# Designs tried in a protein design run: designed miniproteins, single chains, continued (2). Part 95

Each design is a single chain, and the fold is of that chain. pLDDT is the mean over its residues in the fold that is shown.

## One batch from the design tools (miniprotein)

Design m7276
Fold by ESMFold2-Fast:
Structure m7276 (fold): chain A 92 residues (1-92)
Amino acid sequence: MNKELAELLRKQADAVREAAPDSPAAQAAADALDELAKAIEAGASEAELEELVDKMAAAMGALDQSNPAELQAEIAASMALIAYAVYKVAKS
């Protein structure tokens, strides 16, 4: 169900913020996950969801993988992206 996926994405957004609370890049990635969760619950079009996934990927790309806190944030965000990919396949 869309609601269960949205709750999972919000939990991952919280995990991203907890991993790197002082990182603007982590905050941007977590905010993008919250936007994706809200769009999924609202029944947004596939095109709108794809734009939000691209925004999230861009925010994740700004994370410094040499920083342990930001690396943990990227792992949490990546888990959310995997969950969304599974959702997209299941809807196809």
Scores: mean pLDDT 81

Design m7277
Fold by ESMFold2-Fast:
Structure m7277 (fold): chain A 64 residues (1-64)
Amino acid sequence: MEETILELVRQNLDRSGLSDEVKKKALEEVKAALKKMKEAGASRSDMLREANNILLKALKEQKE
């Protein structure tokens, strides 16, 4: 997995004020997505975009 992308995601989650449970689920989702994307030969930009989409989803779930 791309360690720099995971570190960026972790930092954004910590700043978001989300619960530890939601943060853990979002990180697990990013890890799974990055693993599949790497296996499929996806670009670094595609991986970053997917990580951001997962983050936005987690933030929306907290609002609801």
Scores: mean pLDDT 75

Design m7278
Fold by ESMFold2-Fast:
Structure m7278 (fold): chain A 115 residues (1-115)
Amino acid sequence: MEYLREWLRREFAAAGEPLPSDEEMDKLAEEYRPAFIATLEAQRAWLRALQGSAVATDPEKAAEYARRLRELVEKDAPPFEIQRLVQEAIDEGALSPEVARAALEGVDRWLEKVR
């Protein structure tokens, strides 16, 4: 339960939203745990598909996005922040297998905590 509450706090902070009350956080943790796991599994499948087809048009930008993603993963950043950065990399033509791999490591870390 503590891992999901910590994730929710970080998601609300990342979205710029005010934190819910303790009672609301407990309710959200209980209600959304299966949906959270399903979201991580879907994100993992998406990243694996991207890794197999990723071709960066700008190698320097791809290296920078891979570095930024590794920093987010080391900080246990919420999955929403990881997904946002991957989408930015796609939009800038900076998606590489390394970018997808760094994001996958972050998602796998969260799956290990919630399972």
Scores: mean pLDDT 76

Design m7279
Fold by ESMFold2-Fast:
Structure m7279 (fold): chain A 61 residues (1-61)
Amino acid sequence: MTPEEIEKMREEIRRYARDVLGLPEEEADAWADWAVSLFETHGWSLEELKAHLDRAAAMRA
């Protein structure tokens, strides 16, 4: 994967966390970094990363 593709994924996840999940900007940035690490470790698709974030957000109190 190119650095440009990774950065695009980070930005898409950041926007998703902020605009869809309603997270604060700083927290959305942290979640985007976490999602990128999951992508690099497990090779998950953007769709799979979003599904994982949805589950994590639902479990968060």
Scores: mean pLDDT 77

Design m7280
Fold by ESMFold2-Fast:
Structure m7280 (fold): chain A 87 residues (1-87)
Amino acid sequence: SIEELIEELRRMGEDALAELVERTLELIEKIPDEELRKRLIEELERELREAVRALREGNVTRLTASALRIIGLEIDAELELKKEKEK
């Protein structure tokens, strides 16, 4: 689960990335479009699994890329929530 992967990041000392994932998940969960919400959660879980894998492998480049993609998901969720407020 996403929660188990977040706890793994925290155990590995990646508290800032864990906090980013938690904030991103909270934003996605506020999206009223159920299909979009489900898709973004699935994308977040995929990127989080990739980040954990990169961290285990000591691959800083892949870890950074996954973190940037998670930031992209946070931005996408914020933009979607702004659109809903304008309707």
Scores: mean pLDDT 85

Design m7281
Fold by ESMFold2-Fast:
Structure m7281 (fold): chain A 91 residues (1-91)
Amino acid sequence: MSVEEARAKLAQAEEDLKSSDKEVREKAFKTLVELLEHPDLEVRREAAFVLGLALFHPNEEVKKLAKKALEEALKSPDPVTRAMARALLAG
């Protein structure tokens, strides 16, 4: 995935995680987890920031999806992605 494509998907996921549609929200969080494994460091940081903010969202369902997404990221084969997920879940 190119940086340009990743940034477009990140912007879409940031909007979609606030959707009233449960399936749209779940897809958004799956996209954010995928972007944590992106080779570009800025894309990874932006995805981590969006997931971190979602953990403190006023909507409890959004918070639950963020926690679930980070728990999935802990299973990543990439050690940096696992470290980022662990730090966000511990904070």
Scores: mean pLDDT 81

Design m7282
Fold by ESMFold2-Fast:
Structure m7282 (fold): chain A 55 residues (1-55)
Amino acid sequence: SIDDLVAQLQKLTDELAAALAKYKATGSEEDKKKLQELKKQVQAVEDELMALEKA
């Protein structure tokens, strides 16, 4: 449902903020990859929400 996707987006956004803070503190390649992966997951959920709005 849309509510489930909104809840998932909120959770991923919170995880993205935490990952960004960690990457700023460490500068590590592992933290950078985690940040990039979370960005891809956020984009996927946003794309799914946009598809539902057009239906």
Scores: mean pLDDT 83

Design m7283
Fold by ESMFold2-Fast:
Structure m7283 (fold): chain A 104 residues (1-104)
Amino acid sequence: SALELARRRAGEYLGARMTEVNARLAAAASPAEQADILEAAADELERVAETLRRLAEEGASAAEVERVLGVPAEGLDPEALLEMAEIFEEQARALRDAAAELRA
């Protein structure tokens, strides 16, 4: 289904991004620096989610979506893009919560 495809593509994108985030976290010198890295990652996911919501509204092509995500976008309809945006917004919230805990 389109929702299953959306979840799979969101997972592929998040897997790649979280690999980069985890590498930066491992190199960080302090909890404050780790919190900054997590907040920056959350900000990026929120921006990508906003872009996906806009692309869904505009009826963007698979090629336009692929330029944003770097993952295959064939078969992603507007409902699938909105599902992906929600997944990214939820992940951004989890990263912000983790950053807040590190600052406590």
Scores: mean pLDDT 89

Design m7284
Fold by ESMFold2-Fast:
Structure m7284 (fold): chain A 63 residues (1-63)
Amino acid sequence: SKKEKEAKKILKDGIKAGKSLSDIVKQIAKKLGISQKTAQKLVDKNLTPELMQLAKQTVPPRG
């Protein structure tokens, strides 16, 4: 779907930019006009092992 493709793009860009997964979920929800629960499901579905490794290398959320 169009929303899934857009979510995947935001996910990749966010992880490469060093954003936390929670921040990426919020950004996807806001940009696509969907709930954070739906955005979380899209992130989980599109999260590859390579993207998970990059996300784990980011510093903890600053508050």
Scores: mean pLDDT 74

Design m7285
Fold by ESMFold2-Fast:
Structure m7285 (fold): chain A 75 residues (1-75)
Amino acid sequence: KEEELYKFAMEVLRENPFDLEGNAKKIKEKAEELGVSKEMALYIARQAALAVAMELGLSAEEALAWADKLVEAME
């Protein structure tokens, strides 16, 4: 279920990287559907965001900022 959430989060983030609120909502809903805890869902979303940011060619600083904003939107 954690692996499924990670893959889902990466796909969502790749499809529309700059839809912060929409992406946060979709990942939260999927986590709830899969029975993943809020704490674990935030962790997985952060890891997925960092991975996608690296694919998009963002700097480490930009990747961290983007991932932090996504996690904040999910709280």
Scores: mean pLDDT 83

Design m7286
Fold by ESMFold2-Fast:
Structure m7286 (fold): chain A 79 residues (1-79)
Amino acid sequence: MTAALAIHNDPETARWLVELLAKRGATKIHVVDAGSTDGSVEAARKTAEEYGVELTVLDAPDFDEANALADRLAAEAVA
């Protein structure tokens, strides 16, 4: 299963969401980052590595665009 999520300056939520998706059988996760500066992307990468999940990181200029891109990536994975 491929999943997608958006993150912005929330390393705890990024870690938690990656772990939840991995436990639900995600084998690949797309993370769309809205300009995080606090290690949120690193937290997501570390958690994905711990659970053996493939992680792709994409950049977005703000959180609204990050959410829109994450939603599109999730839809593409189902189609």
Scores: mean pLDDT 77

Design m7287
Fold by ESMFold2-Fast:
Structure m7287 (fold): chain A 78 residues (1-78)
Amino acid sequence: LVEHIEAALDALSAGNYDEAIEHLQKALEVARANGDEETARLLERAISLVEEYKKTGDEILRDAAILALSVLLVTERT
């Protein structure tokens, strides 16, 4: 889970949005498999924000995705 979120953040900072979405989708699969519904919902939202940023170029959407993922990474506990 954490590894996929970190990889997604690295891809976002490099401008590789498709790669970021792939890593977020893998993180989402892990969260769902673990029954972590809150983490799954945050990851679904982050994916939507990155996809919308890819379409619009609105940096607020990208920054919102990065912030959400960064908070999730810090607060995630199992």
Scores: mean pLDDT 78

Design m7288
Fold by ESMFold2-Fast:
Structure m7288 (fold): chain A 65 residues (1-65)
Amino acid sequence: MTTQVVTIYMTEEMTDEKFERVLGILEEWARKQGASDEEIAAMVERFREARKRGEKTIDVELPVR
């Protein structure tokens, strides 16, 4: 197993709608990489928490099979 780092850049143009769309794309990508539903949910939660904290760059580690 290898670990892939997924990064989202929070720009001034990143609306809530655009952010949720990006999360949807990442969920589809992670599922194709063999991530479990639990791993995908944890990744999404970490991105949402980091956005609430006003972080400009968010890195989350995802195990890839």
Scores: mean pLDDT 73

Design m7289
Fold by ESMFold2-Fast:
Structure m7289 (fold): chain A 77 residues (1-77)
Amino acid sequence: DLVEQLKEYLDLSENDAQALVEAAKESEEAAEILKEIIENKLNIPEALRLLSTLHPVDEEGFEELLKRIERGLELRS
């Protein structure tokens, strides 16, 4: 389950993980990027860099989602 893998790997809420999966369905290549992050065990900064290349239909909502993920990682440092 991709949602569960993203929750575990990026320490996301269920809502944020579902939002990433929905963005992957809308954005060209997004599914391949999510698969690469999980399967190749990319570090968190590299994962966020790849995710920032996505341009889903709700671009503003997606940018806010990425900012929330980045802030969560910063606060855990």
Scores: mean pLDDT 68

Design m7290
Fold by ESMFold2-Fast:
Parts: sequence; C-alpha cells; structure tokens
Structure m7290 (fold): chain A 91 residues (1-91)
Amino acid sequence: SIDELIDRANELFKEGKYEEAAKAYDEVIEQLKKERGDDHPGLAELYLRMAEAYKKSGNEEKAKEYAQRAIDVAEKVNPDHPLLEKAKELL
C-alpha cells in the first residue's frame, strides 16, 4: 500500500540512507499521482522529503528542483501552507 511505501521511505531517511530514501519517496510519488492525480496535496510533503534527502546526500541541484515542486503544489492548496517556509530554505 501507499502507507507501507511511505513508512519504508521514512525509515530509510531516519537511518541516513538518503539516496535510497529519495528513490523510495519517488515510488510513493508515482503511485500517489496515479491514484489521486498530479496536484494531490500530499505530493507537497513528499517533494519536500525528496528535497531534504537530496540536500543531505549532497545533490544540491535535485534538492532545489524538488523544493520548487513542493512549493508549486503547496501554493495551489494554501498560499500560507506550513511547509512553504521550510521548502524555500532549501532553494
């Protein structure tokens, strides 16, 4: 299930396995997009997690890319979305 995939991705992130966590979050993102559409609110948090994972793994280019994706989704949901400040810090 999506929840099991999210739990696994979160475990990998907690363990410091940032590249593996990013790959696991990507699998969650693709599944969520298929089931709930490309603009689902939950995508913002997943994109933020990918940005954090890439930043911690030293991939600044992908970190900024996914931070921007998180901002784009979050702003469509709520211009005052709680993750916007954190996502903008990753740019």
Scores: mean pLDDT 83

Design m7291
Fold by ESMFold2-Fast:
Structure m7291 (fold): chain A 85 residues (1-85)
Amino acid sequence: MDEKVIEEIKKLGKEEGAEFPEGTTDEDIRKQVEKVLESLEKAKEAYKDNEEIVKILEEAIEALKNGDFKKADELVKKASDLIRK
């Protein structure tokens, strides 16, 4: 599970042009996931007046906590597209 989770994070980062530095450890990736969770919680608070965005961010946070990084990425992109509109 841990290896697959780390692999999925690396894949998502590469797809979005966010390259991990050479020598990035599994511990570094876990810390990055924790920072992403904190950022999503802050985004949810920042966009609390937009119920649609809040709902999508809540689903993304839940997916990320469950290790469903692909679903979390898709939900974050959906929220970002709504913010961009």
Scores: mean pLDDT 68

Design m7292
Fold by ESMFold2-Fast:
Structure m7292 (fold): chain A 110 residues (1-110)
Amino acid sequence: SAALREYELQILNETMQKLQDRIIARIKREYAENKELAEKKIAEVDLQRELALRYVEIVLTHGSDQETIARALEELAKEFGISVSELRERVRRFQERMEEEADEAALEKG
């Protein structure tokens, strides 16, 4: 149902936001002497999160309908001026970054 997909997206968004906040804090610390570069890097992370959320929303909405998913991803990629291949790669890299951040957070908690 639409309500179930909304719940799944909200939980995912909250989880990604917490991990992204850690990445943003690290960027701010690493680039403390170069605020403009820090802001550009933060904007890149924000954009990657938005793309990843839109990607997951499409997949959750259409489930096993591979043809509808493929068309929706083509439209999303076109909206952002990238290829579907680049969209999938950006989402994959963002997911890997989130997993690495979660692993680091777990190690810090001991």
Scores: mean pLDDT 81

Design m7293
Fold by ESMFold2-Fast:
Parts: C-alpha cells; sequence; structure tokens
Structure m7293 (fold): chain A 70 residues (1-70)
C-alpha cells in the first residue's frame, strides 16, 4: 500500500513527520539505511504531497526532485 511505502520512507516517523518537502530526503535516507524499496518509497512520498490539496505545485516539484536525488 502507498501508506506502508510512505512509512518506510519516513523511517518510522510517519505518524508525525514528512509534513514539509525538506523532510523527504531525510525520510528516504532512513528508508535506504533500513533496506526499504526506495523506488516505491519515493513514489509514495510524492503521492502523499499530491494528495494534500494545500501543497503547491512548486513544493510537489521540489519533493520529486529531492526524491529523485535521494
Amino acid sequence: MVEEAVRAATGFGYGMSVKSVEEVPKALAAAREAGADLAMAKGAAIATFKMDKSTSEEEIEEAEKLAEEA
């Protein structure tokens, strides 16, 4: 599920964190160290920002860029 992939991306902090774009690379770094599926985690993190109607297109683009680089 997308939610489970997001949890992997947030490194177990999914209940409180990854509210801002700048947290995405930290969450993905934690997922990488945990051996999670990074491709799925990246997609889920971006999907989470897209589902939040208050997130701007600029923030979504930045999140996609940071996820790609992580």
Scores: mean pLDDT 58

Design m7294
Fold by ESMFold2-Fast:
Structure m7294 (fold): chain A 67 residues (1-67)
Amino acid sequence: SLPSDAEIEATLLLIQGYIALKDGDYETAVEYFRRALEVARQGNASPDLIRAAEEGLKEAEKKLKEA
């Protein structure tokens, strides 16, 4: 079975968020994870994908606050 368009889009945004986190670009990481979460929720994506986006967003926000 193929993932939904929303799951594909959210996954790509999630990957971009983690790349930004690795590069220390916490503001950009927050934006990508926030968008990933919005797309995943609107598209009724899997609970695991929603959770991954929520966890990424929390980590990025924590790093941004510590910067």
Scores: mean pLDDT 86

Design m7295
Fold by ESMFold2-Fast:
Structure m7295 (fold): chain A 68 residues (1-68)
Amino acid sequence: SAVEEELEARIEELEARAPELSVEEVVQRGKEIADEANRKKVPEEVKERFERRVLGIYMRTLARAEAA
């Protein structure tokens, strides 16, 4: 769907920008993606896939912040 494609693109942008963002900024953007997915009634299977990707971005960001 167009909504799924838009949210996928937002996750890709978040992943690309994550090295330039703080942990707080990644968390905030991840919440905005999750809220939009819920608002647009994205299927649970698709939401789970998005959640796993966002969690991966968050974990990598946290690891980078802790290493600094």
Scores: mean pLDDT 84

Design m7296
Fold by ESMFold2-Fast:
Structure m7296 (fold): chain A 88 residues (1-88)
Amino acid sequence: SNDEIAVEANREIALALRYLKLGKWDEAKKHVERAIENLKKLDKSANQTAIDNALAIARKGLEVAKSKGLEDLQKLFEEAITLLENIK
């Protein structure tokens, strides 16, 4: 369901932030890419609470990636944020 996809996207973006904070950048990248795949499948009926939570986590991930100069991860978090903002 659309709600299951939103929850999965939230789980993947949260894992990305966790791995990013641990300095495991390749793992963080994989989880952001998986989140993006799920976000591309969402429509406007998606669970708004799950979307809002994923957006907050993605914004935090972007902040951390920028502070560490991780350009690839910055671009991936920016893509995830854009997708999350456009589901509404």
Scores: mean pLDDT 83

Design m7297
Fold by ESMFold2-Fast:
Structure m7297 (fold): chain A 73 residues (1-73)
Amino acid sequence: STAEELARLEALARRVEEEMRGLPPEEAAEIAARAAEEAGLPPAWVEMMRRLADPGTAEMLALQREAAAALEA
């Protein structure tokens, strides 16, 4: 079930988030990506988690979300 899979992902994310507390974004992303890979998540998800810790990618996504919100305001 997709709902069950999402619940497992959320629980995994919470555990990994606690382990990543205080770590630099690059180290945190590597730990998260490795945990996702060990949990059997698709390669696309593992790659997405690594890219989210890239400062350039995170900033670009934040700007894109802000631009979309401004266009709807």
Scores: mean pLDDT 63

Design m7298
Fold by ESMFold2-Fast:
Structure m7298 (fold): chain A 87 residues (1-87)
Amino acid sequence: GELSRQLLQEEAEELYRIGYEAGLTLPEPEARRVVEEELRRFRRRIEELFGQLDAEDGTYRLTGEVLEAIKLLEEALPKGYEEGRRA
């Protein structure tokens, strides 16, 4: 549904922002720890989102679009971190 797509988009933006701020403000060893912790939290969020998709009477399938969105989310935080480090 529309809500699930919006949640994925918002999560990507939030993860990027968290990574960017960590890269910008924290020393590299500390920033790395924050990035790793947030990635673990993100993986739990993916499990939650899949459960919510199933709540729509199993009409959802793991389409290429859903898999692409998940990859985007997994890349968002590390990308933000790298860009924050360069800023």
Scores: mean pLDDT 65

Design m7299
Fold by ESMFold2-Fast:
Structure m7299 (fold): chain A 81 residues (1-81)
Amino acid sequence: SMQERIDELLERATALAKQGDERGLRAEMLLGVAEVALAVRNVVLKKLKERGTLSEEDEKELKKLEEHAEELIEEAERLLE
Protein backbone atom coordinates (compact mmCIF):
# COMPACT_ATOMS: atom_id res chain seq x y z
CA SER A 1 0.00 0.00 0.00
CA MET A 2 1.07 3.65 -0.30
CA GLN A 3 1.03 3.93 3.51
CA GLU A 4 3.47 0.98 3.82
CA ARG A 5 5.78 2.71 1.28
CA ILE A 6 5.59 5.96 3.28
CA ASP A 7 6.34 4.12 6.55
CA GLU A 8 9.42 2.37 5.07
CA LEU A 9 10.73 5.60 3.51
CA LEU A 10 10.12 7.54 6.75
CA GLU A 11 12.30 5.03 8.63
CA ARG A 12 15.15 5.71 6.15
CA ALA A 13 14.55 9.48 6.12
CA THR A 14 14.53 9.67 9.94
CA ALA A 15 17.81 7.68 10.14
CA LEU A 16 19.48 10.15 7.73
CA ALA A 17 18.00 13.18 9.52
CA LYS A 18 19.42 11.93 12.87
CA GLN A 19 22.87 11.92 11.19
CA GLY A 20 22.39 15.59 10.18
CA ASP A 21 21.70 14.75 6.53
CA GLU A 22 19.47 17.45 4.98
CA ARG A 23 18.12 14.91 2.43
CA GLY A 24 16.51 13.02 5.32
CA LEU A 25 14.80 16.19 6.60
CA ARG A 26 13.52 17.07 3.09
CA ALA A 27 12.27 13.51 2.56
CA GLU A 28 10.42 13.61 5.94
CA MET A 29 8.68 16.83 4.82
CA LEU A 30 7.60 15.35 1.44
CA LEU A 31 6.37 12.13 3.09
CA GLY A 32 4.44 14.18 5.68
CA VAL A 33 2.64 16.05 2.87
CA ALA A 34 1.94 12.68 1.15
CA GLU A 35 0.34 11.37 4.37
CA VAL A 36 -1.86 14.50 4.54
CA ALA A 37 -2.93 13.99 0.89
CA LEU A 38 -3.89 10.36 1.65
CA ALA A 39 -5.77 11.44 4.81
CA VAL A 40 -7.75 14.02 2.76
CA ARG A 41 -8.47 11.33 0.13
CA ASN A 42 -9.81 8.98 2.84
CA VAL A 43 -12.05 11.72 4.37
CA VAL A 44 -13.41 12.65 0.90
CA LEU A 45 -14.01 8.96 0.05
CA LYS A 46 -15.92 8.42 3.33
CA LYS A 47 -18.09 11.50 2.70
CA LEU A 48 -18.86 10.46 -0.90
CA LYS A 49 -19.77 6.89 0.16
CA GLU A 50 -22.20 8.33 2.75
CA ARG A 51 -23.98 10.14 -0.16
CA GLY A 52 -24.41 6.84 -2.10
CA THR A 53 -22.73 5.35 -5.19
CA LEU A 54 -19.47 6.98 -6.33
CA SER A 55 -19.70 8.74 -9.71
CA GLU A 56 -16.96 8.57 -12.37
CA GLU A 57 -16.10 12.22 -11.57
CA ASP A 58 -15.80 11.38 -7.84
CA GLU A 59 -13.44 8.48 -8.68
CA LYS A 60 -11.39 10.84 -10.88
CA GLU A 61 -11.00 13.38 -8.04
CA LEU A 62 -9.93 10.62 -5.60
CA LYS A 63 -7.40 9.40 -8.19
CA LYS A 64 -5.90 12.93 -8.42
CA LEU A 65 -5.24 12.90 -4.65
CA GLU A 66 -3.64 9.43 -4.94
CA GLU A 67 -1.48 10.60 -7.89
CA HIS A 68 -0.35 13.67 -5.87
CA ALA A 69 0.68 11.37 -2.97
CA GLU A 70 2.51 9.05 -5.43
CA GLU A 71 4.49 11.98 -6.92
CA LEU A 72 5.59 13.09 -3.43
CA ILE A 73 6.61 9.53 -2.49
CA GLU A 74 8.64 9.20 -5.73
CA GLU A 75 10.43 12.53 -5.03
CA ALA A 76 11.28 11.31 -1.50
CA GLU A 77 12.60 8.02 -2.98
CA ARG A 78 14.82 10.07 -5.34
CA LEU A 79 16.18 12.15 -2.42
CA LEU A 80 17.00 8.99 -0.43
CA GLU A 81 19.08 7.47 -3.29
Scores: mean pLDDT 84

Design m7300
Fold by ESMFold2-Fast:
Structure m7300 (fold): chain A 59 residues (1-59)
Amino acid sequence: SEALERASRSSGVSVAVLEEAARQPTQEEGGAVILAARPQLGRGGAITLAGRLKEALGL
């Protein structure tokens, strides 16, 4: 997915982790997955990224 590849390059989070985050039932749960991989993004940044990925992927 091009959206996952772009997000990976901009965030420094691997595509596999971003795919797992997007598959979570909620934006908050997806954000927690991203935050565990990249604490430097902060909780708000991680949750926002998860929401954008879910929207882009239709999940």
Scores: mean pLDDT 84

Design m7301
Fold by ESMFold2-Fast:
Structure m7301 (fold): chain A 97 residues (1-97)
Amino acid sequence: EERQFELDVLKALLEMLAGIAKSEAKNSPDPEETKRLAELVDEAAQELGSPNPDIEKLRKLAEELRKIAEQSKNPDVARMARRAAELIEEAIKLLEE
């Protein structure tokens, strides 16, 4: 019913998060980690904008973001990665309904 609206909101949140990560990369102690985070989040947002989003691809992106959240020594990067993974996982639930 409201599935498309909810997906559009999740996409917008991922786009915002990717923008924040790109902005913070320059000042990050590990710019490559922050850049990788931004690339994964951007890829997820682009996939959600597809007419037929690839659930398997979204799942792999969420798993990679979960790894960044677990392994990052930067608490801001870890927090962003965890939030991005949660948003992607919520999108997958909506797509499977």
Scores: mean pLDDT 84

Design m7302
Fold by ESMFold2-Fast:
Structure m7302 (fold): chain A 99 residues (1-99)
Amino acid sequence: MLSEEQERALQEIEEAVRRGDVEGVRRAVERLLSLPPTIEAADRLLELAERSKDPEIQRVLAEGAREEAMRVLRSGGDITRAIGLVLRAIGLLLDLELS
C-alpha cells in the first residue's frame, strides 16, 4: 500500500512528466526508490511510462518501475505481481531500444 511519502513522490514525478522535465523525473524517481518499496508504486511508475510520449522519460520511468518491482521481490512482497511488472518494464525498455 502506498505511503504518504510515496504518494508525494509520485505526484512530483507526474508533474515533471507533464512538463517534459527529464531531470525532474529522474530526481523524483530516485527519491521514490529511497523509500520502502511497494508494488503499487512500481505499478504507478509503469503506467506513467506506458502513457509517456517522451522516450527519455519513458526509459527513466520504466527503469524505475523495474527497480521498484525488484525491491518488492527482495522484500518478500507480491511475487506474482512484481514479476509481471518486471517483465512489462523490460518489454517497454526493449521497444525503446529497438525503435
Scores: mean pLDDT 85

Design m7303
Fold by ESMFold2-Fast:
Parts: sequence; structure tokens; C-alpha cells
Structure m7303 (fold): chain A 57 residues (1-57)
Amino acid sequence: MEEKEKVEEILEKIKRGELLSAEERKFLKKQGLGDKVEEQIEKEIDRALELIKEAVQ
């Protein structure tokens, strides 16, 4: 029943390197944390792209 619980759960997923669903991202934006989390997610995506580039090359 706490929105804070859900936020913390999603942040833990980011720490574990797990990709977030679209619904999870929308939830964080609703909580006013979208600005911070968007930067973190962008960095995670960038790292994943680097790994893909190395695998393709």
C-alpha cells in the first residue's frame, strides 16, 4: 500500500542491472523521480549498447 515500496523495488532492479518495464518507468515518473531515474536508465542502456557493439564486432 506504499508507493515508496514500489519505488525502492524498482531502484533495486536498476542496481542489479535488470531492465525496467515501460510500466515501471511510468510509475517512477508519476512519483516525481523520473528526472533522476531517466539519467540512470540512459547510462544502463548506453553500457548495454557498448556490450552489443563488442559482440557484433
Scores: mean pLDDT 70

Design m7304
Fold by ESMFold2-Fast:
Structure m7304 (fold): chain A 89 residues (1-89)
Amino acid sequence: MEEKRKRVEKFLKIYLERTIETLKELGVPEEEAEELARALVDLEKLKALLERLGVPEELRKVLLTSAEYLQEWMETELDEELKELVLSF
């Protein structure tokens, strides 16, 4: 439990940092890139944020696909307690 939790938290931190860096390279402002990256673990928050920020359609599709892939991974690899941890991020 504890080791798996630490692994999940480390994965999320690395994933978040890499996503922010990639979005910044694509011309997204740092503050918006951070918000978008954090929202990837919560599809409802991501959808609301994409509407608010006026994200270009091409980037919107990439982010939604990434979020769906991440959620599928969470459903397959994580138990209920770890899923709640990820969603609270």
Scores: mean pLDDT 74

Design m7305
Fold by ESMFold2-Fast:
Structure m7305 (fold): chain A 71 residues (1-71)
Amino acid sequence: SLAELEARRAEVRGEIAKVDSEIQELNEKYQKGEITEEEYQAKVDELRKKMGRLNSELHRLEAEIAAARAA
């Protein structure tokens, strides 16, 4: 249903915001010398891959919502 698609979109948007905040926190820790370059790179790479998957899901959900509203 449209409501289920909109609910999932809200969840995905929340997950994207959380990942963005985690990347920002890692950037700040790295700038302060609280983590190594190796740890920073590994964690940022993992989070960027997760962000890519979430953005792909968001794109699909937006298309499905648009189609459902047009029907």
Scores: mean pLDDT 89

Design m7306
Fold by ESMFold2-Fast:
Structure m7306 (fold): chain A 115 residues (1-115)
Amino acid sequence: AEREALIDAAIAAAQALLDAARALAAGAPLPEGASEATRLYLQAAQAVLAGDDEKALELLKKAIQLETDLPEELVERLARAAVALMRALAEGAPEEEIRARAEELVRLGEEIQSL
């Protein structure tokens, strides 16, 4: 039950970032008081929408490093999983694939909690 809620939350968060990135591209203002990390998450989502997954990966790694003291290896694994989820959502992948990508993120979060 808890894992399913975390999977749903991961999908909702990734979708919200993609929707916010689309709104910014359409001329919506950046949220007032947005942190450096929030700006990097939005730029990463814009990179995914532009088809530049390598740029999205680097931006997400930087955002995660600004908010966490995680080892570089875990930062890269989280960023890769997040890019994969956002890409699946942006391409309209089947629900099963989207949920599988979100489950990868949840499993990484569980691994981090075990540190």
Scores: mean pLDDT 84

Design m7307
Fold by ESMFold2-Fast:
Structure m7307 (fold): chain A 83 residues (1-83)
Amino acid sequence: VEEARERAREALEELARAAEEANLDPALREKLVADAREARARLDAVLAEAEAAGIPAVEAAERITRAVEDAKAMLPELEKKYG
């Protein structure tokens, strides 16, 4: 559980860093960084809600990690559209 949780935290931190380094409009960049950091701050609460709903914390953390990797993959597309 802790390993999956830490991977999700690391992925969210990497997303925030990637957004900071992306060639985007400053307002959009600031929003993406803030959203990623906010998601990281709420990670424990989100995982607790998942457990209450019957979703194993490991599975929930893995889903978050996948969603973060998908978001990182979209950064070059956002740069093309708004860069």
Scores: mean pLDDT 77

Design m7308
Fold by ESMFold2-Fast:
Structure m7308 (fold): chain A 59 residues (1-59)
Amino acid sequence: MEEAIARAVAAGVSEEDARSVLLAKELFPGASARSIARLTGTSVENARTVLRIYREVLA
């Protein structure tokens, strides 16, 4: 998780937004990027970026 947060910050997402998106993904694994953005108060683009990085880290 910390690796995904660090990569998201390097990509221009705040640490708080990255951490919130990843927490929302853990709690609601089937949620879309749009739903996660709404839940966390971040942009859809930021949510998509964080979720993409998270999938890459798990691969």
Scores: mean pLDDT 82

Design m7309
Fold by ESMFold2-Fast:
Structure m7309 (fold): chain A 98 residues (1-98)
Amino acid sequence: MENSRRLQALFAALAILYWKRKGDEELVKKALEELEEAAKQGDEYAKFILELIENPEREEEIEKEMEELAKKILEENNTEKVKKVIEKMKKLLEELRK
C-alpha cells in the first residue's frame, strides 16, 4: 500500500474510533456501512480500515503509526501542500478527541 493511502486509512480509522467513543452512533453507522460495501466490492483499502477499527484497544498503536508515517511522508515529500494536508488531518483528530 502506498504510504499516503496508508496514512489516510489510519486517519479514517482514528476518526471512526473517536466518533464511537463520543457516542456519535449515526456517524459511526454511516462510515461502517460505506466501508463494508466497499470491502464487499474488493476494496482492500476499506478492508484495512475495518481491520484497524475491530480492536479499539489498539487506538494508541494506530496513533503512533500515523505519526511515524506522517513524518516519513514529510521526509520524502516536503512540499507546502503535503504539510498542509497532514496538519489539517492532525487538527481534525484533535477536534474529534475533545
Scores: mean pLDDT 77

Design m7310
Fold by ESMFold2-Fast:
Structure m7310 (fold): chain A 88 residues (1-88)
Amino acid sequence: MVVEKLPELEERLLKDPSKIKELIKEALENKLSDETVSKLVKLVKNNEPLTEEIIKELGIPEELRYDVGVLMTRVRSLAKEKGLTLDS
């Protein structure tokens, strides 16, 4: 479950924000394509919400929707709160 991985991901992201793509990919157990993860990173960088329409357009499987939603909300919140520079 992605929630159990969030504390480690948050610590690693705070130490090296440039690794955001790698950290998201690993947290989702490499179940999403590199292209899809790159698009998710772009949403975080632009402080854009992950909408139902974007989830559908990216072809995110139903079983991953909860984990992706939780992960992206936490990463976006942390990046905004800590003023992280996200170089993708």
Scores: mean pLDDT 77

